# Designs tried in a protein design run: designed miniproteins, single chains, continued (2). Part 6

Each design is a single chain, and the fold is of that chain. pLDDT is the mean over its residues in the fold that is shown.

## One batch from the design tools (miniprotein)

Design m4175
Fold by ESMFold2-Fast:
Structure m4175 (fold): chain A 74 residues (1-74)
Amino acid sequence: MPSPLQQVDQVHEQAGLQLQKAKSVEEVQKVYDDAMKQLDQLQSQITDPATAAYLELVRGGLRVATAEKIAELK
């Protein structure tokens, strides 16, 4: 089974790739919502402070990337 850290990293990588491929604001919002849902599920499994901090960095990065992609599409 992948560790929580590896699972957070996988969500980050997958969301980044899907955001790059998104062609509409609706698609971007769906990618963001799906990624945040996965991170919420992983957060309940995380007991390590360093992994918890990394998850929060990933959340922040995805918010910025989502906003930038939406601006690009408009």
Scores: mean pLDDT 84

Design m4176
Fold by ESMFold2-Fast:
Structure m4176 (fold): chain A 83 residues (1-83)
Amino acid sequence: AAEEAYKAQLEAEADEAAREGSELLVQVSSADPEVREKIALLVGKGVDLLRQGAKSSIEEGEKLAAEGRRKLEEARELAREAL
C-alpha cells in the first residue's frame, strides 16, 4: 500500500541521514568540541524524528519528518560553517 511505501521511504531516509551525519562528523573532526557535539545532537534528533515518523500515523509522521528534516538541515549548515 502507499502508506507502507511512505513508511519504508522514511526509514530509508533516516538510514541515509545517519550515514551522511557520520560523514559530516568526520569532516568536522578538527572543529571545536561544542560545535561537533551540537552537530551530533542535531543529526541524532533528526534521524530519531524520521524513524518515529515511520512508526506513526501518516499525518503525525509528516509533522515528525518535517521537524527531523529541519534539524538535519541545521546540522549541515553548522558543518559548512565549521569547515
Scores: mean pLDDT 85

Design m4177
Fold by ESMFold2-Fast:
Structure m4177 (fold): chain A 72 residues (1-72)
Amino acid sequence: SAAKERLRAAKGTVFEKALRLLGTGFTRPLDATADLSKASEEELAEAKEVARTFLLSLGFPEEAVEAALAQV
């Protein structure tokens, strides 16, 4: 379904944005948040929760992960 595809895209985008913030502290101005703006609040919340769990499993500190996800 379209909703499932949007959620999958949101999960990937949230993860990539958080990973960039954790690695460099920088994101490109033209890295469109447009696909995230198309996601519902519930879809974004789920995407952030999945990204948090995965980033923590990669060994990133919880404080850094939460700070990065708050900026996405």
Scores: mean pLDDT 70

Design m4178
Fold by ESMFold2-Fast:
Structure m4178 (fold): chain A 80 residues (1-80)
Amino acid sequence: SGEEVLEKMKKIIEETLEKLEKEKDYKEAAKIAMEGKEELIDILDTAVENGLLTDEQLEEALKLFDEFEKKAGEILEKLE
């Protein structure tokens, strides 16, 4: 369901950001962020292709993705 998709996205975001906060090497942090982003894209693409999301849930998913990119970017900037 769409609710399950959103919950899974939130879990990946939380786990990825936690790993990023603990990482001290920029290259490894960038890899962690990229892997998290790829996992989020795969989940979202699959959900969209299977018609699992309402319009409102799709908007929420995109907002979660944007918030992830912003927070991950802020962590990476501190390591540069």
Scores: mean pLDDT 86

Design m4179
Fold by ESMFold2-Fast:
Structure m4179 (fold): chain A 99 residues (1-99)
Amino acid sequence: MEEEILEKLREIAEKTREIGRLLIEAGDTEEGEAGLALSDFLLSHSVEEIARMISESLGIPFEEAKERVLERYREIVEQEGREEEIKRAIEEAKRRAAA
């Protein structure tokens, strides 16, 4: 379960990196660079590293910080799946209106 969430988050980070590169190629350098920076952060920091930073910044126990990070990652993965469903529904509705 935890490993599956981390794998899906990695896929999202890789997609964000690809989009960032395409934006740079299209001349949207500022937004593209922001996307690359975000994907690099997610790919280069472990859950434990981020949890440690949050624990120290908020003054909460490490285990509590780690659980909050994992819960947020679950929410991001679930939201990405929902956005893909919404995009498909919009494209299907546009196809029906054009037919």
Scores: mean pLDDT 71

Design m4180
Fold by ESMFold2-Fast:
Structure m4180 (fold): chain A 61 residues (1-61)
Amino acid sequence: MLSEEELLELLEKAAREMAEAGVPKEVIRAMLTHEVRKLLDPDSPAAKRLEALIERTLAEL
């Protein structure tokens, strides 16, 4: 299983690659947030960190 650090890196890479492929930011946000919430409690610190990373990555694009 991936560590939290590895998962953070993979989600950032996936978001950037999807944006480069022309996927709308709203779709990327929805898909990645849905995956995080399926794997983690939305109120957990880990889920909040992952969702913050997704938003930060999308804001940079």
Scores: mean pLDDT 77

Design m4181
Fold by ESMFold2-Fast:
Structure m4181 (fold): chain A 58 residues (1-58)
Amino acid sequence: SMSVQQQIKQLTQERSRLHDQYVQAMDNGDYQRVDTITQRINQIDDQMDRLVDQLSQS
């Protein structure tokens, strides 16, 4: 299984990619896509918070 640290690294990279897509969607006026990307970024942020908490406990 993937380590917690590797999961955080992968989520950080995915978040950066989604941010780039967010900027492009905003530039294109694709607000439906903006909403979808924003929801995914929020899910990643929530998951990263939980993983960081897990790391700090052991």
Scores: mean pLDDT 87

Design m4182
Fold by ESMFold2-Fast:
Structure m4182 (fold): chain A 95 residues (1-95)
Amino acid sequence: SVEDIRRALELLGIVEELARQGETDGYRLAERALKSLGIEVPSPQAAEAEFQRLAEVLGHFAQEEVARRYPGADTLTDEERERLSQEIVERVQQE
């Protein structure tokens, strides 16, 4: 949904900021990022599961945006599509 996509983009920005601050533990990073969004999770494992779900939503959104903005993207390699998806996500975050 649009709300899940928006949450996933906000989560990505929070994760990048926490990593910039020196957070390297995946469970702690996921827990802190989700708490910053106001999402309560009962355990570090539950936090990682919710984080993974939102990451998948973001990945799906990025793939659809590549197809929308670059109709010929099906001629690209998987590696080229992944790079393009990452660039689109960065640009959407900056807009």
Scores: mean pLDDT 68

Design m4183
Fold by ESMFold2-Fast:
Structure m4183 (fold): chain A 80 residues (1-80)
Amino acid sequence: KIDEDVKKFAELMKDIIENKISYEELQKKADEYGLPDGLKARLEHFYELLKRMEKGVTSEEDKKDFEAYKEEILKALDKV
């Protein structure tokens, strides 16, 4: 169901932020969870964004996208 997919998405996003998951593990877990292609694309974008930020190669748009993703994760996790 949509709510379960959003919760699993938020959990994977949290793992990316906490540096607890590799790109390969992220792809594998997203597939195991049966996440929709749209959510998988967002996970990939967020992972790439975070890696660019770590290298110091970011735009203002990248920073805003990162903040938006963090807000989305916090909202999803707050719903229990």
Scores: mean pLDDT 74

Design m4184
Fold by ESMFold2-Fast:
Structure m4184 (fold): chain A 101 residues (1-101)
Amino acid sequence: MEERLEKLAEEIAKRSPVEAAALLGYYYDQGMTPEEIERILKLAREKGLLTDEEVDRIARLFQAVRAGLTPEELRALGWTDEEIQEVERARKLYEELKKKS
C-alpha cells in the first residue's frame, strides 16, 4: 500500500492543484478512503514534491468538489471568485475523468 501511495503522491505532484484535486476525487470514487487521500498529500509534502500551501490548496479544492458545494455556497463561506473558479475547473475535470473510466 505505501509504495502505491508514494507513486500516486508523485503523480499528483506533476499536476496543477486543480488537476490534482480532480484526480484525487476520481480515486475517491474508485474506492480510495479519505485516510488514503490524506496519506497521499502527506507523502507529497514529506518528500518535498509539494509545498504546504500547494497541499492545503489541493485539499480545499478536493473537499469542495466532493461536498458538491455550489458557487453561491462557496462565496457564503468566504471563498474568493478566483478560488471558486478553480473549484469549478476541478469539478469539470473530475466529471470528465468519470466519463472516460
Scores: mean pLDDT 82

Design m4185
Fold by ESMFold2-Fast:
Structure m4185 (fold): chain A 82 residues (1-82)
Amino acid sequence: SVREELDAFVELFEPLLTPEEQAVLRELAEMERRLDEKAAAGVAPSPEELAEMRRVRERFLAAVERLLHSQGRTDVVAAPLP
């Protein structure tokens, strides 16, 4: 599930994420939870909710791309000390 994938991603990559990127992940996770609650109640999500989720997903993908580039730069620039 998307929520489970987000939880796994957050756990693996949380130390590498900026606070802004962590906020985007939490926002997406909250949206997924609300949609799951509606689905459990037999209520279909609205087109507006789906559009909002798409926008948050785009921000999430941007955060992933930024994380990958940031990690590459960390391997080159950052001091190899914990």
Scores: mean pLDDT 68

Design m4186
Fold by ESMFold2-Fast:
Structure m4186 (fold): chain A 83 residues (1-83)
Amino acid sequence: SMEELVRKTHEKMRELIKRAKAEMSEASFKEIEEMIKEAEELEEKDPVKAAVLYGIVSAFYRLLGMDEEAEELDKKAKELLEK
């Protein structure tokens, strides 16, 4: 029964994330993708700016419940600032 409750909760969370994404404008998603691309291109040329851009996108992903994706971007930002 506990496993069933956890599974149903995960399903509802996925539905909420889908709804949140559907309520965002296409322009917002495009802007996020452009920021990631700019950060990737800046990693060697301006690592501080790249880290800042990754941090902004990470914060946005957390607002959408995308914590795993946010954690990966935070890790990239930290490595750029520590190297």
Scores: mean pLDDT 77

Design m4187
Fold by ESMFold2-Fast:
Structure m4187 (fold): chain A 89 residues (1-89)
Amino acid sequence: VEALRAALRAALRALAREAAALGLAEPATDEQVERAVAAVERAARELSPEQLAAVFAELEAGVDALPEALREAARAALAAARALAEALR
């Protein structure tokens, strides 16, 4: 699972860098990245498979509302979060 956490951290940092390049955000801090990873792990432990699938479906729909330049990085982060959540169930 540590490799999956590392992949999610990398994907979240890539998304944050793209958002910062567009002037939409400051680069993510290590603390913000670790909070996001912890939130995925908490959701995987506390939500049912159906609830978790619904959350990921809603997040995927939200990606389409992002600027086009962020959609690839956001989908990569979502895929990494899903892989980590599945490994923790």
Scores: mean pLDDT 78

Design m4188
Fold by ESMFold2-Fast:
Structure m4188 (fold): chain A 77 residues (1-77)
Amino acid sequence: METTEKLQKIGSDKLPTEEDLEERVKKALSEGLDAEEATYALTGSVYFGALSSSSKLNELLKTEKRAYEVAKKELEK
């Protein structure tokens, strides 16, 4: 329950911009989320909306991959 509440608070109705992505990933990690949880928090809220459009789905998948890479790099510091 507590983890779900953290994910909901960190999540957004829109995919993060490149500038916002790093700050939002750092915020999610600071609240105790791992790389997978941080990635889900930033992209999960828009997943079903993007699924009905191939172009939006490709944008979502690209952002999801980028968020995961940023999260992994931050955890290696």
Scores: mean pLDDT 66

Design m4189
Fold by ESMFold2-Fast:
Structure m4189 (fold): chain A 72 residues (1-72)
Amino acid sequence: GPVEAAIRAAEKIIEAAEKGLTRDQIASVLNRELREHAAEISREDAMKLAEAVQSDNPLEEARKLLEEFRKR
């Protein structure tokens, strides 16, 4: 469902950031998830995920966002 798709996208950002991928590489990972799950991930959640990737600390912001999604 929409929550599970958003959780998956956040987990993929966290995995990419933990592997030391660049911000552009993490953005590519997110864009792939958004293309594959466009119908399931809301525009609001897609924007939050994109903002997390573009933040000063993508790993920290993606972890916070994952916890937000898990509380839904």
Scores: mean pLDDT 82

Design m4190
Fold by ESMFold2-Fast:
Structure m4190 (fold): chain A 59 residues (1-59)
Amino acid sequence: MEALKEAEKRGADKGGVEALRQDAEILEKQGLDAAGLLRMAVERTPENVARMKELIAAS
């Protein structure tokens, strides 16, 4: 639970806007639907950010 707070603040960080956008483009390249990608990028939830990072590492 404590890690959740740190991940949330990290994911909501404005400084990470550019990185989040880059991650979304990589997910789209892997064939995810555009609507789903856009939703994840807009929300910037720690779960969405972590999921994007996992997909990037897997590719």
Scores: mean pLDDT 55

Design m4191
Fold by ESMFold2-Fast:
Structure m4191 (fold): chain A 80 residues (1-80)
Amino acid sequence: MVKVKVKLPDGKVYELEVEEGASATEAVGKALELAAKEGYDPSELKVKYGDKEANDVKEIREKLKDVIVKEGDEIILEKK
């Protein structure tokens, strides 16, 4: 398992575990599910992963499709 940090719009940071070799698209999907459980609407969130920013599901798929998650990576979720 690889651990990544998920930062929600309120500044709270959660730890998320994914399989080794998991795609950044998969990890971001789990982060958005976590945000939904905390009361956020995922469609109103933008995602930052490393040097990449995505404003919707299409951009997440296009920008993160070939990115593999690494230990200590951070997913930042912000309101649009």
Scores: mean pLDDT 81

Design m4192
Fold by ESMFold2-Fast:
Structure m4192 (fold): chain A 107 residues (1-107)
Amino acid sequence: SKSATIDLSSPSVTPDQLRQQMDDAVKNGADTITLKASGPLSPDLGRAISDFRKKYPKVKLEFEVTGGLAFLSAASDISVRKITATDPSKVPPEAVEMAKKNHVELE
């Protein structure tokens, strides 16, 4: 299988750039796309990801997330591989349950 990685930790990534990078990855034969993020996604980025999942339901999307538990509500529509909390004492029970439900590694 062919995988592609897109880094969303850069504040300069626009929704249109994300859509283009995801479409290019599929066009180049990717069956798995890994999205790397270090903070909460904007609603527009979350919508771009949700629209992509509806368009390409057979393409596996994985998140690698560092920080930001507020991010989990945006990640509910995506296969999340790993979430790393910057402060484990601030992890709410709802985040732990969401991770278990989606088979996500929580650190």
Scores: mean pLDDT 68

Design m4193
Fold by ESMFold2-Fast:
Structure m4193 (fold): chain A 74 residues (1-74)
Amino acid sequence: ARDQAQINAVQAMNKIIDAREKGEKEVKVTVVGLSLEQAQQMKDAILRNVDEIVRRENLDPSVKITITPVTIPS
């Protein structure tokens, strides 16, 4: 669902902000999709939103973001 990707993007942004506050250089986020294709699409959407907000808010790009797409094996 669109809402799920949006929630994941918001969570990723909050972790980036927290990491800057702490001086961390790496943030790891896992996204779960009903299919690998859906998980890949969510990863892409999160990265696009992160890039947009980093530019808009003039945030430090030194924070490394790692997104791991996973599927439910049913």
Scores: mean pLDDT 67

Design m4194
Fold by ESMFold2-Fast:
Parts: sequence; structure tokens; C-alpha cells
Structure m4194 (fold): chain A 76 residues (1-76)
Amino acid sequence: TRDSLIQSLEAELNEDQKLSEQQIRDMETKLKKEAEASENREVKFNEANEILKKMREMQDKAIKEQQALHDEVRAR
């Protein structure tokens, strides 16, 4: 009786393990596709932020240089 219960539990465990392996494979395929789509979005977002940062730094530098030049010229 106990052996029959153990065999039944082992059979269920093996079936659950096979289902789990298939679910893992399916999930891995899904996650890879989602990661590729997400990575492309994140890369674009990071590129936009880097461009914005560089543009702001260049504009701030140009404004400061222009202001210093104008102040020097007007002081004379």
C-alpha cells in the first residue's frame, strides 16, 4: 500500500518535472523575445538621454563662453 502511494507520487513528480521543463523552455523563448524588444527600447531611451545630456552641456558651455566674452567686451 505504501509502495503504491510512493509510486503514484513519483509518477506525478516526473510528470510535473516534464511539464516544468516544457514551461521553462517556453518561458525562456518568451523572455528572450521580450528582452530583445525591451533592450531595443532601453538602448533608444539611453541614446536619447545621452544626446540630450551632451546637447545641454554644449549649450551651457556656449552660453557661458558667450556671456564671458560679452562681459569682457562691454567692460572695455
Scores: mean pLDDT 61

Design m4195
Fold by ESMFold2-Fast:
Structure m4195 (fold): chain A 71 residues (1-71)
Amino acid sequence: GLPSPEAVRELGANPEARRYFIEAMRAIADGDFEKAEEYTQKAVDALKNPKAAESVRKTVQAHKDHQLRTS
């Protein structure tokens, strides 16, 4: 899934948070869940909106869950 429309707007306005989110998603694709968690935390810390931060965490978790189900 994608982040919420609010989270997408916040990531669009914050290039640093967007870069961290992209790196977290790449780490999931590589199976590096420690790196994914580190970048997710950095993205969340860069976001000031708690709803956007929660949506980012849920999106990363959903992709982790999908990756684990394919193993």
Scores: mean pLDDT 82

Design m4196
Fold by ESMFold2-Fast:
Structure m4196 (fold): chain A 87 residues (1-87)
Amino acid sequence: SMNQQQGQNSAQTATNQIQSASQIGKGTVTITMGSNTIVSQATGNAVVDSYQQYKDSISSVTVITENSNNQQTINSANNTNNQTNSI
């Protein structure tokens, strides 16, 4: 419960990365949110539109891509660049 706010921030970051990936990569992006599954083409903004529609109900996000470039970009979405504890 107390970590839910941090999870929502991660969802926003993932949304931005999905938008970028959908413009770079080609193929199919499958977004799974709990029991809901959204399948979108990696081309254009359809992926982002679907994500925005369901973000209020996101409890768990799993993004599966057929395109390696999209998969690599999404995997880097959780790079804690803003949470790097510098010594």
Scores: mean pLDDT 44

Design m4197
Fold by ESMFold2-Fast:
Structure m4197 (fold): chain A 110 residues (1-110)
Amino acid sequence: SLLEEALKHVEKAAELVREMLEKSKDEEVKRKLEEALRQLEEVAEMVKWALENKEKVKKEDIEKLLEKMKEAAGLVVEAGRLAVEKEGLTELAQEAGRHVNLALENIEKL
């Protein structure tokens, strides 16, 4: 399902952000990655709720999920840009960005 695919991509992005946090030494990069991770974790909980409560999901819930996912994607891309610029974490940042974009595509199709 689109929600199951979105959840897989959100969880993979969160794993990659955690890996960037483990490798990062710059306090600004860490702060931005922690912000991105919090938003990804909130989106994951929203998707999990929607999966468990499919018959209760309203259009408003999907619109809220889409807005939160767009916000999380923006934060991941911004944090990733800083991680590349300051610490050379290019592959992790690119892969995290790919997964948040795939999550967005799946949620937009709901």
Scores: mean pLDDT 90

Design m4198
Fold by ESMFold2-Fast:
Structure m4198 (fold): chain A 71 residues (1-71)
Amino acid sequence: KIEEIIEELRKLAEDPSLSEAERLLLRIAVKELQKVKSLEEAIQMLENLSKDPTLSEALRERLRELIEKYK
């Protein structure tokens, strides 16, 4: 499950329609997720990211969908 979340975020980080700031935040999240040992920690990180105002509403909605899929 954590590896699936990491892969989804890697794909999002490569999306050229996203801003450079959005892609950077997603790349940071991928690195941090590689260090977590529990699904609970991974979900908490995604929830924090989904509340970041530097992300577009569309990207925040996509992150909330990922949270619902994997929690």
Scores: mean pLDDT 80

Design m4199
Fold by ESMFold2-Fast:
Structure m4199 (fold): chain A 89 residues (1-89)
Amino acid sequence: KAEEIAEEVGEAARRAALEAGASEELAEALEEAVYAATLALLTGDEAARAEALAAEERLRALVAAASDAQKRAVLEAAAVGGKKIAEAL
């Protein structure tokens, strides 16, 4: 199911962010953004795309206020999420 894949990818990105030293708030925002983006990609649903855009904007705002170290942690974790999405396709 698309939701199961999105959950798995989101959780993987969250774990990677925490391991790289991101705050729990940033890790949660990244999980939500990766989950929503994966769901939108797999379903093509307009509502899912809108939710993905909203989650991405929220993540961008948090990243803009974050330290350089936390920005790097999120970037590294986003790469993990992207790899998982590619594997799920």
Scores: mean pLDDT 83

Design m4200
Fold by ESMFold2-Fast:
Structure m4200 (fold): chain A 82 residues (1-82)
Amino acid sequence: MKLIIKSEVVETDPEVARETARKLAEELIKEGAEELEVTVSDEENNGLGRKVVETPEEAAEFAEEVAAASKEKKLTISVRGL
């Protein structure tokens, strides 16, 4: 099974970040991922946060937390299946 990274660029909004991370995490779990690495980066590709989680809900919560703390206009949310 081909585990892949999925990424989206979103406006810096905690709700949008939450929905995006949850969606990407759910897709990877359906593809056979047992763990998920969630990375949130700014517009300059600087990493703002990274966490390994086991559920889409944990991925969503982490992305929401990072977005709420960020002053950036846009974020890149990336989820990698492990």
Scores: mean pLDDT 81

Design m4201
Fold by ESMFold2-Fast:
Structure m4201 (fold): chain A 68 residues (1-68)
Amino acid sequence: DAAFAEAVAANIKKELEMLAKEGKLTKELVESIATVTARALEAKGRAEAARIVRDEVLAYGEELLAKQ
């Protein structure tokens, strides 16, 4: 459900924040993390959660990159 997807996205967003603070966050890395996580969720039959997590991770990653 959406709440599950939001919890997963929140955990990934914390990892993106740590990478950004270390100067290691790149657009390619954000796209890779979003894609790998979405595929893992799809493989578990959670297609809707995969879509939500991908969208949230990409949007937040773009926001963090814009602030660097």
Scores: mean pLDDT 84

Design m4202
Fold by ESMFold2-Fast:
Structure m4202 (fold): chain A 68 residues (1-68)
Amino acid sequence: ATDELIARIDKLADEAVEAVKAGNLEKSKQLRDELIALTRAGIAAHPEDRQALVDALVKATKKILDAE
């Protein structure tokens, strides 16, 4: 479950990076908002895995910002 959530977060980050590269910053922001919401829901459902989910969010956010 948590590994699947981390994979979904990373996939959303990759989609956001592609949106940035395409010049669609609005879509990138929407995808970033979605991955943040997914991470928050994941932490609420799996509080024991909070650190892994936070690390996934940090990695995803850095990937998107590095593309901007």
Scores: mean pLDDT 83

Design m4203
Fold by ESMFold2-Fast:
Structure m4203 (fold): chain A 68 residues (1-68)
Amino acid sequence: SAATREKALRLVDGVLTLVAEGAERLAVQLAVKEMRKLGPEGTEIALAELERRDPALAARIREALKQA
C-alpha cells in the first residue's frame, strides 16, 4: 500500500542518517525492529531501496534479519 511504502522509505532515510552520524549498530537494530512491524511487503520495499542506496548496509541488515 502507499502508506506501507511511505513508512518503509522514511525508515530507510532514518537508517541512512544514523549510519552517516556513525551509529551503524543502532541503525541495523532499528531497521530489524521496524521491518518486523512493517511486515513482509514493507520489509521488501525498505530492503530494495537500501540495496539501491547502500548495498553493503542492505546485506548487513538482511543477515541481521535472518538471526533475529
Scores: mean pLDDT 87

Design m4204
Fold by ESMFold2-Fast:
Structure m4204 (fold): chain A 87 residues (1-87)
Amino acid sequence: SLEEKLEELIRKAEEVIDKAYEFLGVKPGGTVEDIRKAVSLREVAEILKTELEGLRNALSTLDGPEAKELQAEIDRVIAEIDELLAE
């Protein structure tokens, strides 16, 4: 179902976000509070997409294989969210 696909993408997005913050050496921001205020899984996915886009921009100026791998993971998750939200 769409709900099950959204729940899986949300979990995947959270894992990638955690990896990116750990790599950058910074603590996650207010995204958790925004998620708690969301009234639908669609809103949660949109909030996480915004966070992923921010992290993608931060990683885009960095050199090295780990930064490039994280950026690729972020881009893939963003694309999956966009595709699913277009259904």
Scores: mean pLDDT 77

Design m4205
Fold by ESMFold2-Fast:
Structure m4205 (fold): chain A 78 residues (1-78)
Amino acid sequence: LDEEIERFRREVEELAERLERAGLPDAAARLRRQGDAFVETIKDLLKKGALTEEEAIERLRAFAEAARQEAERELARA
């Protein structure tokens, strides 16, 4: 799971850097905040036993895919 969280953080940071380079710093900052908040939520749910590691990985993957699609939409409009 730690590897999956680090991979997720790396993917979010790569998307945010692309947005910044395209002149979209507000979109980049929003993505970073959303990613950090999401990881915190996943960790809290895992700690409480409300989420399995498999479910956590699925949610991380779903968020990363949605973030990619949103970043591509922002970049296409820029």
Scores: mean pLDDT 83

Design m4206
Fold by ESMFold2-Fast:
Structure m4206 (fold): chain A 90 residues (1-90)
Amino acid sequence: VREEALEAAERLYKLAEEVAKQSGNKDILDNAKKALEYVKSGEKVREAMRYAGITAAEVLREKDKIDPELAQEAINAAKRFVKLLQELAE
């Protein structure tokens, strides 16, 4: 579960890089990076969930400026990451 959560966080971060490049919004990348760092620490699962949610919300705001498939992949990656973190917290 921890390894899967880390892989999901890294996937979200890579997608956030592409979203940031297309939208020009670097905050998306910063928030995705914070989510990844919190899951790497192993201690702050709720903070990782928070930053994953912020990343998804920012992607949704920028969806008209980026490729629609990329936006959907990034949101789905954030949802998967949050689900894995919920399983890790249980």
Scores: mean pLDDT 80

Design m4207
Fold by ESMFold2-Fast:
Structure m4207 (fold): chain A 59 residues (1-59)
Amino acid sequence: SPAAARLAAREAELDATYQALKEYIRQRHSDNEELQQQLLAELEAQVAAAREKLREEIG
């Protein structure tokens, strides 16, 4: 369906952004493991919320 295709495209964009931000956090905070883990956990939670929102709005 058009809605399923649109959802898949938006989820792919979100995944690409997520991967880029994960690498940025790891690189920027390579000397602080605790802060890196905290920021990655926060990012994961934000991405999960964004995915849920996409499913509610498009699905």
Scores: mean pLDDT 85

Design m4208
Fold by ESMFold2-Fast:
Structure m4208 (fold): chain A 97 residues (1-97)
Amino acid sequence: SPLEELVEEIKKLAEKMKENGVTEEDIDKLNELTYKIARELLKLGMDVMTVVKFQMRALGLLEDMRIASEQGDKEKAIKTVEEYEKLVEEILKLAKK
């Protein structure tokens, strides 16, 4: 499904970010993918409030990731990548119900 393809792309990018470091370009790509996921969830008929809650939480994690990266806090940056991945996996499971 388009949603599963987007989640797989996010997982590959997140793995790269954890191994090679978090860059602004990678965060921008995750931001783009977050909006694409929200669009696909809406196409699947997911409740608008559920999609909005997902999008807000995802964008908040990307902001935390950017701040940690700018501060040179590698451990916090990696932790926010992991939290973002987990959120995306949770929304995919919810979409399959």
Scores: mean pLDDT 88

Design m4209
Fold by ESMFold2-Fast:
Structure m4209 (fold): chain A 67 residues (1-67)
Amino acid sequence: SRVEEDARRVVERGEEGAAEVGRREFDRWMAENPQDISEEERERMRRIVEEAARRVLLPAAERLAAA
């Protein structure tokens, strides 16, 4: 399961794992939903997604591991 794999990755790698999951999902979404934005804007969005992933996915992974 992708959810289980992502939770495992976040638990094993902490912030780095969460950021990697966030970056992967962002790149996947961008590939499926092409946007007419600058590379600078794309990188800014990617950083926001990585930061959000670190803040959201770590607590979520801990909760899933505890369940």
Scores: mean pLDDT 74

